# Designed miniproteins, single chains, continued (2), part 81

Each design is a single chain, and the fold is of that chain. pLDDT is the mean over its residues in the fold that is shown.

## One batch from the design tools (miniprotein)

Design m6805
Fold by ESMFold2-Fast:
Structure m6805 (fold): chain A 98 residues (1-98)
Amino acid sequence: DLEELAKLIKEILDYFGVSPEDAIAYLNGEKTPSGKELKAFLALKVIALYGPQALAFLDLSVQTEEGALKSASIFNITKDTKLPEEQREKLIEALKKL
């Protein structure tokens, strides 16, 4: 459900202090996320590829980027993992609702 996805994305972006515009720029490769923005971006990739329930297995409470990337590696997700076009477009649609 796109509305439920948009709500979850809003909660993640608000928690990490990331704007919808910056999240779209990260998804389009226009900006490179770092620090807390990278954590938000990794969470969005996990949701897109594995669904929202997969967030329970992603540890973003770690203080370092290396720790967040190590957690995401369980899903075979890295900072450079490209989302399939369909999943990228769906995230952008949800972000545009914010």
Scores: mean pLDDT 79

Design m6806
Fold by ESMFold2-Fast:
Structure m6806 (fold): chain A 89 residues (1-89)
Amino acid sequence: KPSPLAFEGEVYLALAEIQLAIARKHLEKHGTATEEDIRVLEKAIELSRKAVELFEQAGDSQGVADARRTLKEAEELLKKAREILENQK
């Protein structure tokens, strides 16, 4: 019953959530941003975008919603991380 595309989407979403959690915890704990945090967040965005595409192809509306939420959180955190990094210059 579950589409193989939906399962692949779940894997990409899980990977995106892990990357986002790593960056978020680092930024919250240290109050500083590094180029590594930027790379991790860019990876989370790419993984989330892939998850959205896969869930859309699978017709999984819940998966699309979950992946879009993770994408939004990653994009917002990337914006904040870039602002923090610029202020450290």
Scores: mean pLDDT 86

Design m6807
Fold by ESMFold2-Fast:
Structure m6807 (fold): chain A 65 residues (1-65)
Amino acid sequence: SVTKLAAMEILAVGLSVEGYIESIRIEGNEIYIKLRKYDEETQRELKVIEELAKEAGAKLHFELL
């Protein structure tokens, strides 16, 4: 849904401000996120984004710098 995509974008922007995310790219229903770090704490937060994306019908791809 639109609300779930908006929530995911807000969370992703928040993580970007905290220095977790380098860049975000959207291509159709696929979302590519480049991460500056990938530890257990970051993984917990990213799982929320993954769930929101899945419910919105989007596929997430993560890449570590």
Scores: mean pLDDT 70

Design m6808
Fold by ESMFold2-Fast:
Structure m6808 (fold): chain A 103 residues (1-103)
Amino acid sequence: DAERQQRRTRANIIAAKALDAAADALTAGVDSGPSTLASHTNLAAGILINAADSLDSLGERDLSDQLRTHAQNVVQAGRDGLDAAATMAQTLRDAAASYRKSV
């Protein structure tokens, strides 16, 4: 099923790009220090939610749900502090690398 394969490939690319962008936003927040972390955490979560909405539109519910879960974890990591946010940024990069390998 060529159309299903192409849709899956596009979904994995969308997910990987969103996860990398969210990781970059979190890393910028960590590097800028605790006073700006909340703004960068909100930006990272927003990137993931926007990508999840796009994936829902493609019928990719499982991948959409995974990005929404990452967004919740990003918000929680921001509340837990700089070390948690740095760990979460790496988790997002590892997830992005996994989706890129699936393309």
Scores: mean pLDDT 87

Design m6809
Fold by ESMFold2-Fast:
Structure m6809 (fold): chain A 81 residues (1-81)
Amino acid sequence: SKEASEEEKKKAEEVGKLLPEGSTLVDRGAGNGSLAVALAKGALAAGAKKVIATDADPEAVAALRERAEAAGLPVEVRVEE
């Protein structure tokens, strides 16, 4: 998977900030997490209570989990069935 650009990451974070306080975000097809982590950062800053990120590719999910942990963000990472 390609790494997201800094512009794409900024846009994802701003989209996350549009979420209502207390919301739950489910990000399906999150890939390697380069955009998913930025989206999660925005959502959590907006007061989202839970962020779930999923992808069908177990290798992408492993990278996503490592990226979320490195960013210090409480993202629930799952492989899709």
Scores: mean pLDDT 83

Design m6810
Fold by ESMFold2-Fast:
Structure m6810 (fold): chain A 109 residues (1-109)
Amino acid sequence: SREREEILKRLEEELKRLIEALPEVADKLRRLYALEILPTLSREEAERLIRELLERGLITEEEAEELLAALELPLEEQRERLARLAEPLRKELEEKYAEKLKEFEKEVE
């Protein structure tokens, strides 16, 4: 879908802007972004993203296995599981960077 590609590009541009503003938490921002967009990706795209995160050392092998397992779930259960994994990271970033994180969350929902 063209609309889906436009949304994903816009979210990636917002991530780049946040990393430029907050380079010290770039890895955490990339992890949060990945968790938020995984349910919107095709299985092939999601598996590729998970592999890239693992190769870059942004997630552990155990986390990668958990994310790959989540892709086998129905979309609603996948969203719930990924949201639970993202919540501690969102809370940590919100405490330090509340305004910037609020803008990001609004764009990914």
Scores: mean pLDDT 73

Design m6811
Fold by ESMFold2-Fast:
Structure m6811 (fold): chain A 97 residues (1-97)
Amino acid sequence: GQELLDLLKEALDLVKNGDIDGATVALNEAAKLIPTTSESDLPTVLDLLGELADVAPNTLLDAIEKLLNELLKVTTNPDLVNKAIGLLLTLIGKKLD
């Protein structure tokens, strides 16, 4: 849904502006919406989560991981699953640095 996409875009803008607390709130609200999201929106959700994973500080990586885990519960599409797993591996790499 549009609300999920808007929350992820808001979280990305908040991260880019250094509002980590605001980004955390937006990501927690976004996580609640993933189980009700249409599969047609999931590629855009994954693109936004990829951008978040690239720019987010370590304090937000757990919130992004939770979003990816919720997404993996609602799709069996191999392309989406592979992209989500790739992002999870990227987050693990960032946490180890």
Scores: mean pLDDT 84

Design m6812
Fold by ESMFold2-Fast:
Structure m6812 (fold): chain A 75 residues (1-75)
Amino acid sequence: NEAEEIERIAEFLVKTLGLPRAKAEEYARKLVEKAKEKYPDLSLEERAALVVRELLEALTTEPDPEAAVEKVLNK
């Protein structure tokens, strides 16, 4: 269920990165859409796991949460 994967990513952004809920939901939708374009052959669960991994990798070089999200979106 795409809505459940979007909510999972949004919850990660709120709880782990401290983003406001509305901003986290907007970014989660964009991240899922990007992952669908980049990895069309993967399941929704696999795409969500990859998005979280890419966010964690981006945070190693970009500690600002919004900048880290933008870095993942611009790849």
Scores: mean pLDDT 79

Design m6813
Fold by ESMFold2-Fast:
Structure m6813 (fold): chain A 68 residues (1-68)
Amino acid sequence: MPPLSPEELSALARELEEALRAGDVERAVAIVRQMLAQGVPADLVLTLARLAAQEAGVELPEEVVATA
């Protein structure tokens, strides 16, 4: 599959923020797994997840950190 474009990556990061804000850990983990499957480096995925959690005003779930 082609790698994620910056626009697609930004859209997934926004969806991740929404999932975290809603407390939907299962959806957040699924988005992180999708990013990894599309070749996004784990370090970048963790950075985006931490930023999304900060924007959502929540603590980053351990399940999300463990998945990356």
Scores: mean pLDDT 80

Design m6814
Fold by ESMFold2-Fast:
Structure m6814 (fold): chain A 128 residues (1-128)
Amino acid sequence: MSSLLQQQQLQQEGQELVNEFNRLTEELDEAGELARRDPEEATRRARELRERIESAAERTKQLADQSTDAALLQSMRNAAGYTAGAALDLAEIFREVGNEEGARYAEEAREVLGETYRHLAARRRALE
């Protein structure tokens, strides 16, 4: 592939990851709404969201290591940061309602997102 085509593909994949993090943020907020009303479903969603976040984080780190686009790295970092905030909020809601299992999945998701955020920040600095 030409360098231009490779850059375009990485930009498209990066935008898809930003969109995926935005959707994960929305689904974390929805799980929070369920935490008091349907704790079993909220816990199931938190588990599935944690797995999806782990997958998205790994793909994001792999793309970040290939990208030289500082703006794309910043967009992915911002998206991961917002998703981490939503995961923290979900963990706090689960703790408030005494759901230790749900809180654990949300905290695990937050930790993965924090690592992703730091990886993106380090990669961006390495391009300077």
Scores: mean pLDDT 89

Design m6815
Fold by ESMFold2-Fast:
Structure m6815 (fold): chain A 65 residues (1-65)
Amino acid sequence: SAGENAERIGRALEEMGIGGEERVTAEQVRKAAELAGVKVGDRALALADGQTAERASVAVASTGS
């Protein structure tokens, strides 16, 4: 589900040393999604760029809902 994917991406970002309230780049979110085993599109990554890790995780997991 989108919620489970958001949690997985959030945990991967934490493993990369990025806290939930820290701003992320699209590249960091892409890497976190790869570590989490979650597929995300280029549009979702663009929307996540510059957001907090928590918000970015939700945004990429919820794209297309």
Scores: mean pLDDT 78

Design m6816
Fold by ESMFold2-Fast:
Structure m6816 (fold): chain A 63 residues (1-63)
Amino acid sequence: MGREKFEKEVEKLVKELKSERSKELARITAKMIIRRNPNISEEDAEKKVEQIRLMAESVEKLA
């Protein structure tokens, strides 16, 4: 199931992020994605994790 993979990859991403703001944004966005897509595929999970990473890194550049 892609949800478990998605949740584990988001947890890893949050640990890699440097600012609390980007960490919070990544966590909130991940919760919203899972709430809307509880049966997310593994392929979609990888794409969504990458989208969250790019967004969180953009926030860090602006901080």
Scores: mean pLDDT 79

Design m6817
Fold by ESMFold2-Fast:
Structure m6817 (fold): chain A 78 residues (1-78)
Amino acid sequence: MEEELAEKWRKALEDAAEQARQTALQDPDGAPGATRTLLGLGRGAAKKVPKYADELLELGERYAAEIEALAAALRAAA
């Protein structure tokens, strides 16, 4: 049950990360808002699934860092 719930949250984080990537590609200045949303979603998931809290927090932080790096690269290229 908890493993299934964790998988649901991993999927939600992946979907949110993909949306954040699209946001950064269209407007790099929008990336900070998208990364804050990813970090918040990771914290929320950790609270809902304590057994997998560290994994879900790390996943959200990793996606947020990837989006920030993408936005920085796009700004450097402009």
Scores: mean pLDDT 82

Design m6818
Fold by ESMFold2-Fast:
Structure m6818 (fold): chain A 112 residues (1-112)
Amino acid sequence: ELEEMIKKAIEALSKYLGKKVEPDEIIVQEDGDFKVVSAISKKENLVAQYSSLFKEVKIYPNLAGKEGEVVFATRDYVVVKTDRTILVPVSEVEVNGSKDANKLKLGDKVKI
């Protein structure tokens, strides 16, 4: 259930970041059965994520040069499947060598 997933995500993100993440500091994204919870820290210039595809908190931005397929897309974030599934800001991915892509879609081949 979404509510239980959000609770677990907040707990995992708070533990990973070493600080309390409040419910208003998260972004929840859904596409059918796929769910992602993200915490954005502008002061620390990082994004931490928790996904229904993986029960792992990962810090971005040091993912440059990885290639993968878009498995979920929003206006500001894409989920890319490489050696594992990762959430990446749209500004950090290239399609055919261009970061000017105004909209990424499911199935696109991208480079971080």
Scores: mean pLDDT 62

Design m6819
Fold by ESMFold2-Fast:
Structure m6819 (fold): chain A 72 residues (1-72)
Amino acid sequence: DEEKLKEKLRRVLEENLEVEEEIIEAMLKAWETGEDVSVEVNGKKVTIQGASEKDKEAALRLIEAYERSEAE
């Protein structure tokens, strides 16, 4: 379920990255759509590159590692 993976990734990003929420949302959208997403944060335009299949696999591994850590 892509929506469940997206929500898990959001939690991992929010807990591990001290960045603006707009950047996290842009990263999630780029991951979901595979398209570049531009967002303006603190008066600067930031473009998040669309997620490749390799990036999606890396995200899945990150989620799995996070869930393993929580299961300790």
Scores: mean pLDDT 71

Design m6820
Fold by ESMFold2-Fast:
Structure m6820 (fold): chain A 77 residues (1-77)
Amino acid sequence: MEAIKELEKELLEYKKNTDDEEEIKALLGGIIYGIAEALGIPLSPASQALVDKYKDNPAFQEGYEKGLEAVKKDLEA
């Protein structure tokens, strides 16, 4: 929970450094995919469409890694 909130703050800082809405959407799509995969949660059709649209964008890969790391931190006992 805490690591996910930190990730949201990073996303807000990323938005301040780039005004490219498509790059922000790609990053967010990656984050959603990373979190879902780490938790074993199946994606909704809408989330899957977002993943399929942005999966080849470098910002998507960055988001994916951030999402995985956030869940990993929250699951470490």
Scores: mean pLDDT 73

Design m6821
Fold by ESMFold2-Fast:
Structure m6821 (fold): chain A 95 residues (1-95)
Amino acid sequence: SPPNLEDFKKALEELLKALGLPQSDIDEILENLLDVEKLEEIIERLIKEGKISELEGLRLLSLIYQFRIDLDPSLPKEIEERYKEAAEKARKLEE
């Protein structure tokens, strides 16, 4: 089945709620799912504010980038490279 953006947003919203994020931060993430630079800025801010851990932030970025690749196979190679970088950084923090 093709990936569904609305179903992904619902699943992501529940995950973000489980992480204890306020609705304003959840809404900002959901509004910027397709803006890589803004999304990374938001996640970095949340880590600096102590709202999520670095590992949680990297896992969120990996999940969103994987979904974007699945949603749009014509995405620039840079998105796949960002996904691989975030996933590798998360793996190293789990060790």
Scores: mean pLDDT 79

Design m6822
Fold by ESMFold2-Fast:
Structure m6822 (fold): chain A 92 residues (1-92)
Amino acid sequence: MKYAGVTAFTKERAELAGKAVEEALGAEVITRVGSGTAEDAAKLLMEELGLKEEEIGTAEGGEVVKGGKLAEEASKAASKVDPLAGVGVAVV
């Protein structure tokens, strides 16, 4: 199962970026207003799904911070809507 967490500075931006990630990846997406950092997005998935940091790929500012192709695809989708969004992804 694919999961994604998306954080952005406003609720509307987080929801729009989250929808873009959902459409691109077929992931179950959780959104939250935050600082748009990779750390915030990873923390969202850890808190909501009980995932460990090692299981989470991350991106911020349209660039992959940690992880592979899934984090890259999620980052590309989110950055089309909000280039300042933070993204976390996991497969469980």
Scores: mean pLDDT 83

Design m6823
Fold by ESMFold2-Fast:
Order: C-alpha cells, then structure tokens, then sequence
Structure m6823 (fold): chain A 68 residues (1-68)
C-alpha cells in the first residue's frame, strides 16, 4: 500500500517538476522507513540521470525503466 503510493508520488514529481524533485520525494520516503526495491531502483536511476550517467543507471535498474 505505502509503496505504491510513494511510487505514484515519485513518478508525478518527475513528470511535473523533474528529476531533482523526484529524488527529494524518494529521500523523504527512505527517511520515513519505506523499504522497497522499486523505490531504491528509482533512486539509483534518478541519481544517475542527475549525474549525467543515464546509460549506467539504466543498465543497473532495467526493470524499473520498463515501468516508467
């Protein structure tokens, strides 16, 4: 339940405000104790995008890329 809601928040933040805001939502969820592979994979992907390493990030988390 909480995982799905957090993922929807992350995707909405990315679509409306961009990658940096999506990362802030992810960091907040992790601090609140959300333990989810999908949330961690999204953190890896968006961190890679911000650092200019999109290809490397997509290679590390290909499953999450298919859901975006």
Amino acid sequence: EKERKVIEEIVEAHQTEGTQKALEVIKKAIKEGIKSKKVEDLYTLYTGILEGRLEEAMEKVPEVVVEL
Scores: mean pLDDT 72

Design m6824
Fold by ESMFold2-Fast:
Structure m6824 (fold): chain A 84 residues (1-84)
Amino acid sequence: MSVLEYAKEVIEEAVELERNAKTLLEEVSASFAIMAATVALKIAESRELSEEEAEELKKFLDKVLENAKKPQPATDRKLIRQPA
């Protein structure tokens, strides 16, 4: 998969996380991930990246998405609990 395709997938996943956000922190974290992935996409579109640079950017996007999925030290925090 190209870094462009990967960045688009990360944006799609981050948008889904934002739609499913139950807390303000989850929404903020998802929005940050969308912004970070969008900036990465622009960089990848405006530059010819080496294979190593493309892999580094993919790893960065992986970390961004993981952080958006774990915006709290523990995902079992019950500050706002709604049946879904």
Scores: mean pLDDT 74

Design m6825
Fold by ESMFold2-Fast:
Structure m6825 (fold): chain A 61 residues (1-61)
Amino acid sequence: SLEELKKKIEELKKEGERAYRAMQIFDDLYRRGEFSKIKEIDKKANNDWEKREELLLEYAE
């Protein structure tokens, strides 16, 4: 299923330094209640994990 593929991709990305940093940025935004920014990033990413990762890293610059 698509969900199984996403889970496998997510597991692989967790091993990558870049993906790990993007997740830390997402967690920070979530914990700070920056839900509008999260929605903006998710909308721009359109379920593309690589694009979502790039957008999160760009935000942290």
Scores: mean pLDDT 79

Design m6826
Fold by ESMFold2-Fast:
Formats: sequence, C-alpha cells, structure tokens
Structure m6826 (fold): chain A 95 residues (1-95)
Amino acid sequence: MEDLGEITEEEAAKHGNFTAIVTGDIDPEEIRKAAEEAGMENVEVKRVTYKGKDAFLVTGDAPSEEAVKEAARKLAELAYKNGGSVKILRNEPVG
C-alpha cells in the first residue's frame, strides 16, 4: 500500500472525483470492499497522516449520484463501527 505521509484536504481532493479520509482501526481491504460494493470504480486506498493521526485516503470514480451516497454511507458505517470517522472531500459522480 502506498503511504503518502502527511496530507492536506486540498491535496487529498486532487486524487479522484470521489475522495474521502477515513480514520479508525480498519483493514484497508474492508475499506476498498465497502467502496466497491457501493458501486465505485477504480477504488484506491492509501495510508496517510491527517492532522497528526493515522488515516486512509479513499479515492475512486462514482458512476452515479446514488453510488456517491452509498459509498459515503458505507464508509461512515465502517469508520464509526471501528471508533473512527469519515470526511468526504470530493463527491462528484462521473458523467
């Protein structure tokens, strides 16, 4: 997995049409699976440091507004279940 180190919200938002920062003690494969099950394509999960905390940058292409909403929902549920949070930085569908 690529580790990008310290990341700003502005830098993170450049990585895809959908970008989110996810915190929590989560397996990155579970994060990828949640995004893919929501209908996102070209999903990437990278390790980052966000505001001094270990986090994951989740990026991908959402084919519809429904996929954007479902991805945000599934990532939030996964993060909260694991004592973390999600911040959506960009949520524009493709097309």
Scores: mean pLDDT 79

Design m6827
Fold by ESMFold2-Fast:
Structure m6827 (fold): chain A 56 residues (1-56)
Amino acid sequence: LQALADAYRATADGLAEVKERASKGDPEFAKLAVQVAEEGREMSLAEAEAAEKALA
């Protein structure tokens, strides 16, 4: 399960990078991409935390 938690955290990191890249480009696309990436990041972090707690 630790490997799954690590994978979810890596996904959250990737979404944060997408958000940063989008912010440097088109403002309209950046707004949409930021919203989608932020929601996905929060979901991935919640999954990682749940997996880590299940191992405790």
Scores: mean pLDDT 72

Design m6828
Fold by ESMFold2-Fast:
Structure m6828 (fold): chain A 87 residues (1-87)
Amino acid sequence: SVADIVEELTTGKGLTAKERETLQKIVEYLLSTSNPVPSVKEIAKAVGVSERTVQRLFAKLGLTQAQLSIEVNVRLGLADIKRALES
């Protein structure tokens, strides 16, 4: 789920409740968008925050915007594959 992805990405990173909420909105946007690698500007506009807020959040996660997009898509793909293999 989106919540599981957010929890795994934020473990040990020291995010505030508001930063976790913002990350959840970013993950939801990345899952719904047809653009596999949206820019920081596009993410900020879609989520309703400043570009600086998005950049600060990515810095706390230790990820670039492209890395986060790939990580989210890979985790979804791996979950689907794992379920198929365990079935």
Scores: mean pLDDT 73

Design m6829
Fold by ESMFold2-Fast:
Structure m6829 (fold): chain A 91 residues (1-91)
Amino acid sequence: MEDVEKAIKALEQGDYDKAEEYARKTLEKAIRDNDPLLAARAYFVLGKVYYKKGNEKEAIKAFHLAYSLALSVGDEELVKEAKEMIEKIKK
């Protein structure tokens, strides 16, 4: 199972600390491999984790990074999802 899948599963189970750990491992791998799409997905999961933990400032920052990276690789679905999360937090 990929670390990003483990991060999503942990997030679904309410284990935000494990979700953050797996998302950070995914991000480290993405940076090492120069994989901007994997980095965008990692930041998106980190944004969700921070939001669930009440860290709105960190959540917004992570979603902006996910948005920028997703836009750079043409992942329209992730661009839309990241933008929607930013709008919801800013209300």
Scores: mean pLDDT 86

Design m6830
Fold by ESMFold2-Fast:
Formats: C-alpha cells, sequence, structure tokens
Structure m6830 (fold): chain A 87 residues (1-87)
C-alpha cells in the first residue's frame, strides 16, 4: 500500500469517527462514553496501520479534548495535520 493510499484511508477513518461522535452527541450519549468508544475505535485503526504509539496517544488526546470542548472540527483538522506529517 502506498503512503498516499494509507493516508487517504486514515483521513477517511478520522472523518467517520467525527461523524459518529456527532451522532452520539445528538443522541444524548454522555461525553465519557463517547470518548471511551471513539478513542478505542481510533486506536484500533491506527494500530492496524502500524502508526507509532506516541502518535496514537496524541491522536487519542486530540479526540478527547475535542469531545470535551465541543470542537470536533478543530480535532479533525489537527489529526489530519498530524497524520500527514507521520505517514
Amino acid sequence: MSKEEKLKILEKGAEGIKKLAEEMIAAGVPKSQIIAFVTALARKELEEFNIPEEVIEEIVKIWTEGIENDDLEGALKKIKELLRKTV
């Protein structure tokens, strides 16, 4: 798999996670449960693509802060920037 193909899959994955988090917020799911689910899902995909643990931990932190601060758009932007530098 090319670096470009890998990046495209990971960026689409991040977009999917953002949409899922938005749907869970709209459904009234508590933020703690959204964070637990979203971070577990993100970690699993990043591990499958052999992303370094330090980068996975940073992405998990970005999603957590985005959900806590109601800034999913900012979180997605930061994650895409980090993925472009890492992949």
Scores: mean pLDDT 86

Design m6831
Fold by ESMFold2-Fast:
Structure m6831 (fold): chain A 70 residues (1-70)
Amino acid sequence: MNWTEEQKKLAEEIAKNAKPREPVPGETKPWDPNEDIVEQVTVYLMTKLKIPVEDVPQAREYAREIVKSL
């Protein structure tokens, strides 16, 4: 998948502005705030860029890298 500089900046802006869901009082182990942000960025990029489902794993990995850099 080809990521442009503009798409990368957009993903970073979404990651910076995204807030994880409020924690559930039950088990916290299955709920990861960083993974929640990764999902939010991935979904945004999919809807904005109309990414086919086959490229979703690459988009998710890229979103995870952005979250790690924050």
Scores: mean pLDDT 69

Design m6832
Fold by ESMFold2-Fast:
Structure m6832 (fold): chain A 78 residues (1-78)
Amino acid sequence: MEEVKKAEEYAERAKEATEKITEINPKLSPEALKYTSEAFGHYADAKAGTEEQAKEHMEKAREYYEKVLELLEKAEKE
């Protein structure tokens, strides 16, 4: 349960960061959208799977969120 909720939060945070990336540097938007989509995919898999699978998918959602944050930092630096 907690892992599924965290996976959802990571996916939602990735979406918010992608929105900021799109405003700052639209050329990075397709890559950010791809990572955000992957994070939501892992959230869906976490919700559908076992408790052990939910934990692994939460970690993957976090990794994709971190990739979006790297793109946000790049967008802010131009």
Scores: mean pLDDT 85

Design m6833
Fold by ESMFold2-Fast:
Structure m6833 (fold): chain A 87 residues (1-87)
Amino acid sequence: ATLRLNLTITKADGSVSTGTLELPADEDLTFKAVGNATITVTTNSGTKTLKGGETLTLPASELLGKVTLTVENEAGVDTLVLEGEIV
């Protein structure tokens, strides 16, 4: 089975882009805060904040819900919405 993540990215400048990421449904997805960015990850299980090279690994079961990432840096806040489905 394949996990399809439908992506919507809204940048701090107001630009919006969409995309799709496909991965095996038995694989976990790892998020990492790079550089000076602070990442806030919101899932069905709650909200986690990552900074300074910290990581969060989410199983496919969490990715089937709506996952929202906000990436805060000196330029402002970018928002990424992931909506997962099994295909």
Scores: mean pLDDT 81

Design m6834
Fold by ESMFold2-Fast:
Structure m6834 (fold): chain A 87 residues (1-87)
Amino acid sequence: GKSLIDQINEALKKAREALEKGDIETAIEHLFEALNLASKLKDKDLKKKYAKEILELGKEVLRKSETLENILKAIGVILRAIGLELD
């Protein structure tokens, strides 16, 4: 099967592709998947690296979000990414 790192990179790729297409809900879904996968990383430097990438994409999702539901979900991505970076 795919490695944990390969799965994180695939989720991030899908989030970026969804953002490029303006599909904010799909981008949020893939960012939460990337967060769940990255939280399983044992290497603190890798965890911090992916947390920063997810945080930047979460900020982009927040900027492009037009509904209260998507704004709140994007804030959830950002807060969890910050927590992951500090871990």
Scores: mean pLDDT 89

Design m6835
Fold by ESMFold2-Fast:
Structure m6835 (fold): chain A 73 residues (1-73)
Amino acid sequence: AMKNVTVEATMTPENVAAILGRAAGLAAATLSPDAPIEREIESMFQGMKDAAVKSKGVAEGTKITIDVEGLAD
């Protein structure tokens, strides 16, 4: 069965909202001249890209989870 791959945050409306909230916060922070935010943005994009690639490979009826805290390290 195509179910053996999980990317540590359940794709539910609440988790999507949490991810979007963080993305909006990071986008707002990049407008601050004192914000060391570039690494957080790169980490978030990389995590989303990796999750999308995994999802493409095994998404057929598969529960997909993404660890948002893991992106913060």
Scores: mean pLDDT 50

Design m6836
Fold by ESMFold2-Fast:
Structure m6836 (fold): chain A 118 residues (1-118)
Amino acid sequence: IEDFKKEVEKWIERMKTLSDLEKLEALARFLGWAASRILDLISDGVPKEKIDEFMDIVIKALEEFLSMVKDPEAQEILKKTIEELKKYKENDDYIGAAQVLRDAARRLLELYKKKKEE
């Protein structure tokens, strides 16, 4: 978990240096990474308290990314993702949480591709 805090901090630092367009791609990659980490924690039989701690780290990072992202559609995706993650955490539905993160990653990647083609 402590190593995950450092990894998330690196993602936050990277986001601050990126263009608006690059932030969309990096955010999609972060969401995919976070989903994979949740699934790994489940597979490793990590106690729910530690999975909840990781989810709190991810939620806080997404709230920070929301303040950095200017695209209104990306902001809406992030807001909904944060809300859904909080609900899935409350219900101990970590598979659902990972799925929400993957779906958000896909939508942000689609948005990135659309903006890149402009």
Scores: mean pLDDT 85

Design m6837
Fold by ESMFold2-Fast:
Structure m6837 (fold): chain A 85 residues (1-85)
Amino acid sequence: MKVTLEEAVQLAREALEKYGIPRSGRLTPEDRDFEEKLIAELEKNGPDLETVRKLIERFAKEAKERGLSGAAILNAVSLYYSRLK
């Protein structure tokens, strides 16, 4: 089943809240690399709901462990799904 942009962004927001990940206004080089890595994983394995949910959860856990910005996850999801119909 295809996931809409709004549904995918909501899944990302829920994961950020679940793991207590802040949305920083400024991305570091590490945040940008992380964003690009998530986009690549979504392009390879998306767009089905179960795969997207598991990818978002995995990346949210990694962001919490590494102290990365949740904005990187939101940007990656938004950019990927904005290119889908």
Scores: mean pLDDT 77

Design m6838
Fold by ESMFold2-Fast:
Structure m6838 (fold): chain A 97 residues (1-97)
Amino acid sequence: MIKFEDVKITVDLKTGVITITGKLSKPVSQGLLKRMIEKMFKDLGLEIEKLEVEVDEKTGEFKVTVTLKKPLTEEQAKAIAKAFEEKYDAKVTLTIK
C-alpha cells in the first residue's frame, strides 16, 4: 500500500481550487500520482476542470493543484481529507480559505 505522509490540503471554497502537498512513502511517477488523484476525485463525485501534478521521483515530495468545475462546500473539502486518510493511511492537515 502506498502511504501519503504529511499531507497538507488547502481548499479555496469560492474558486474550487485545491492545493495538496505532501510526501509519498515511496517515489512514484507523475503519471501514476495524476491517475490516483483523478480516481479519488471521481470516486467523491467531484468534477476536475484542471489538474497540475509535480512530483520529485527521488524523494516522493509532491504538489498537486486541482481546479474543480464548480465551487465546493466545507463538507466536500472535509471528504477529500478523509479520502486521503482512509485510502492512503495519510496524516492530513486541512486548511479551508
Scores: mean pLDDT 82

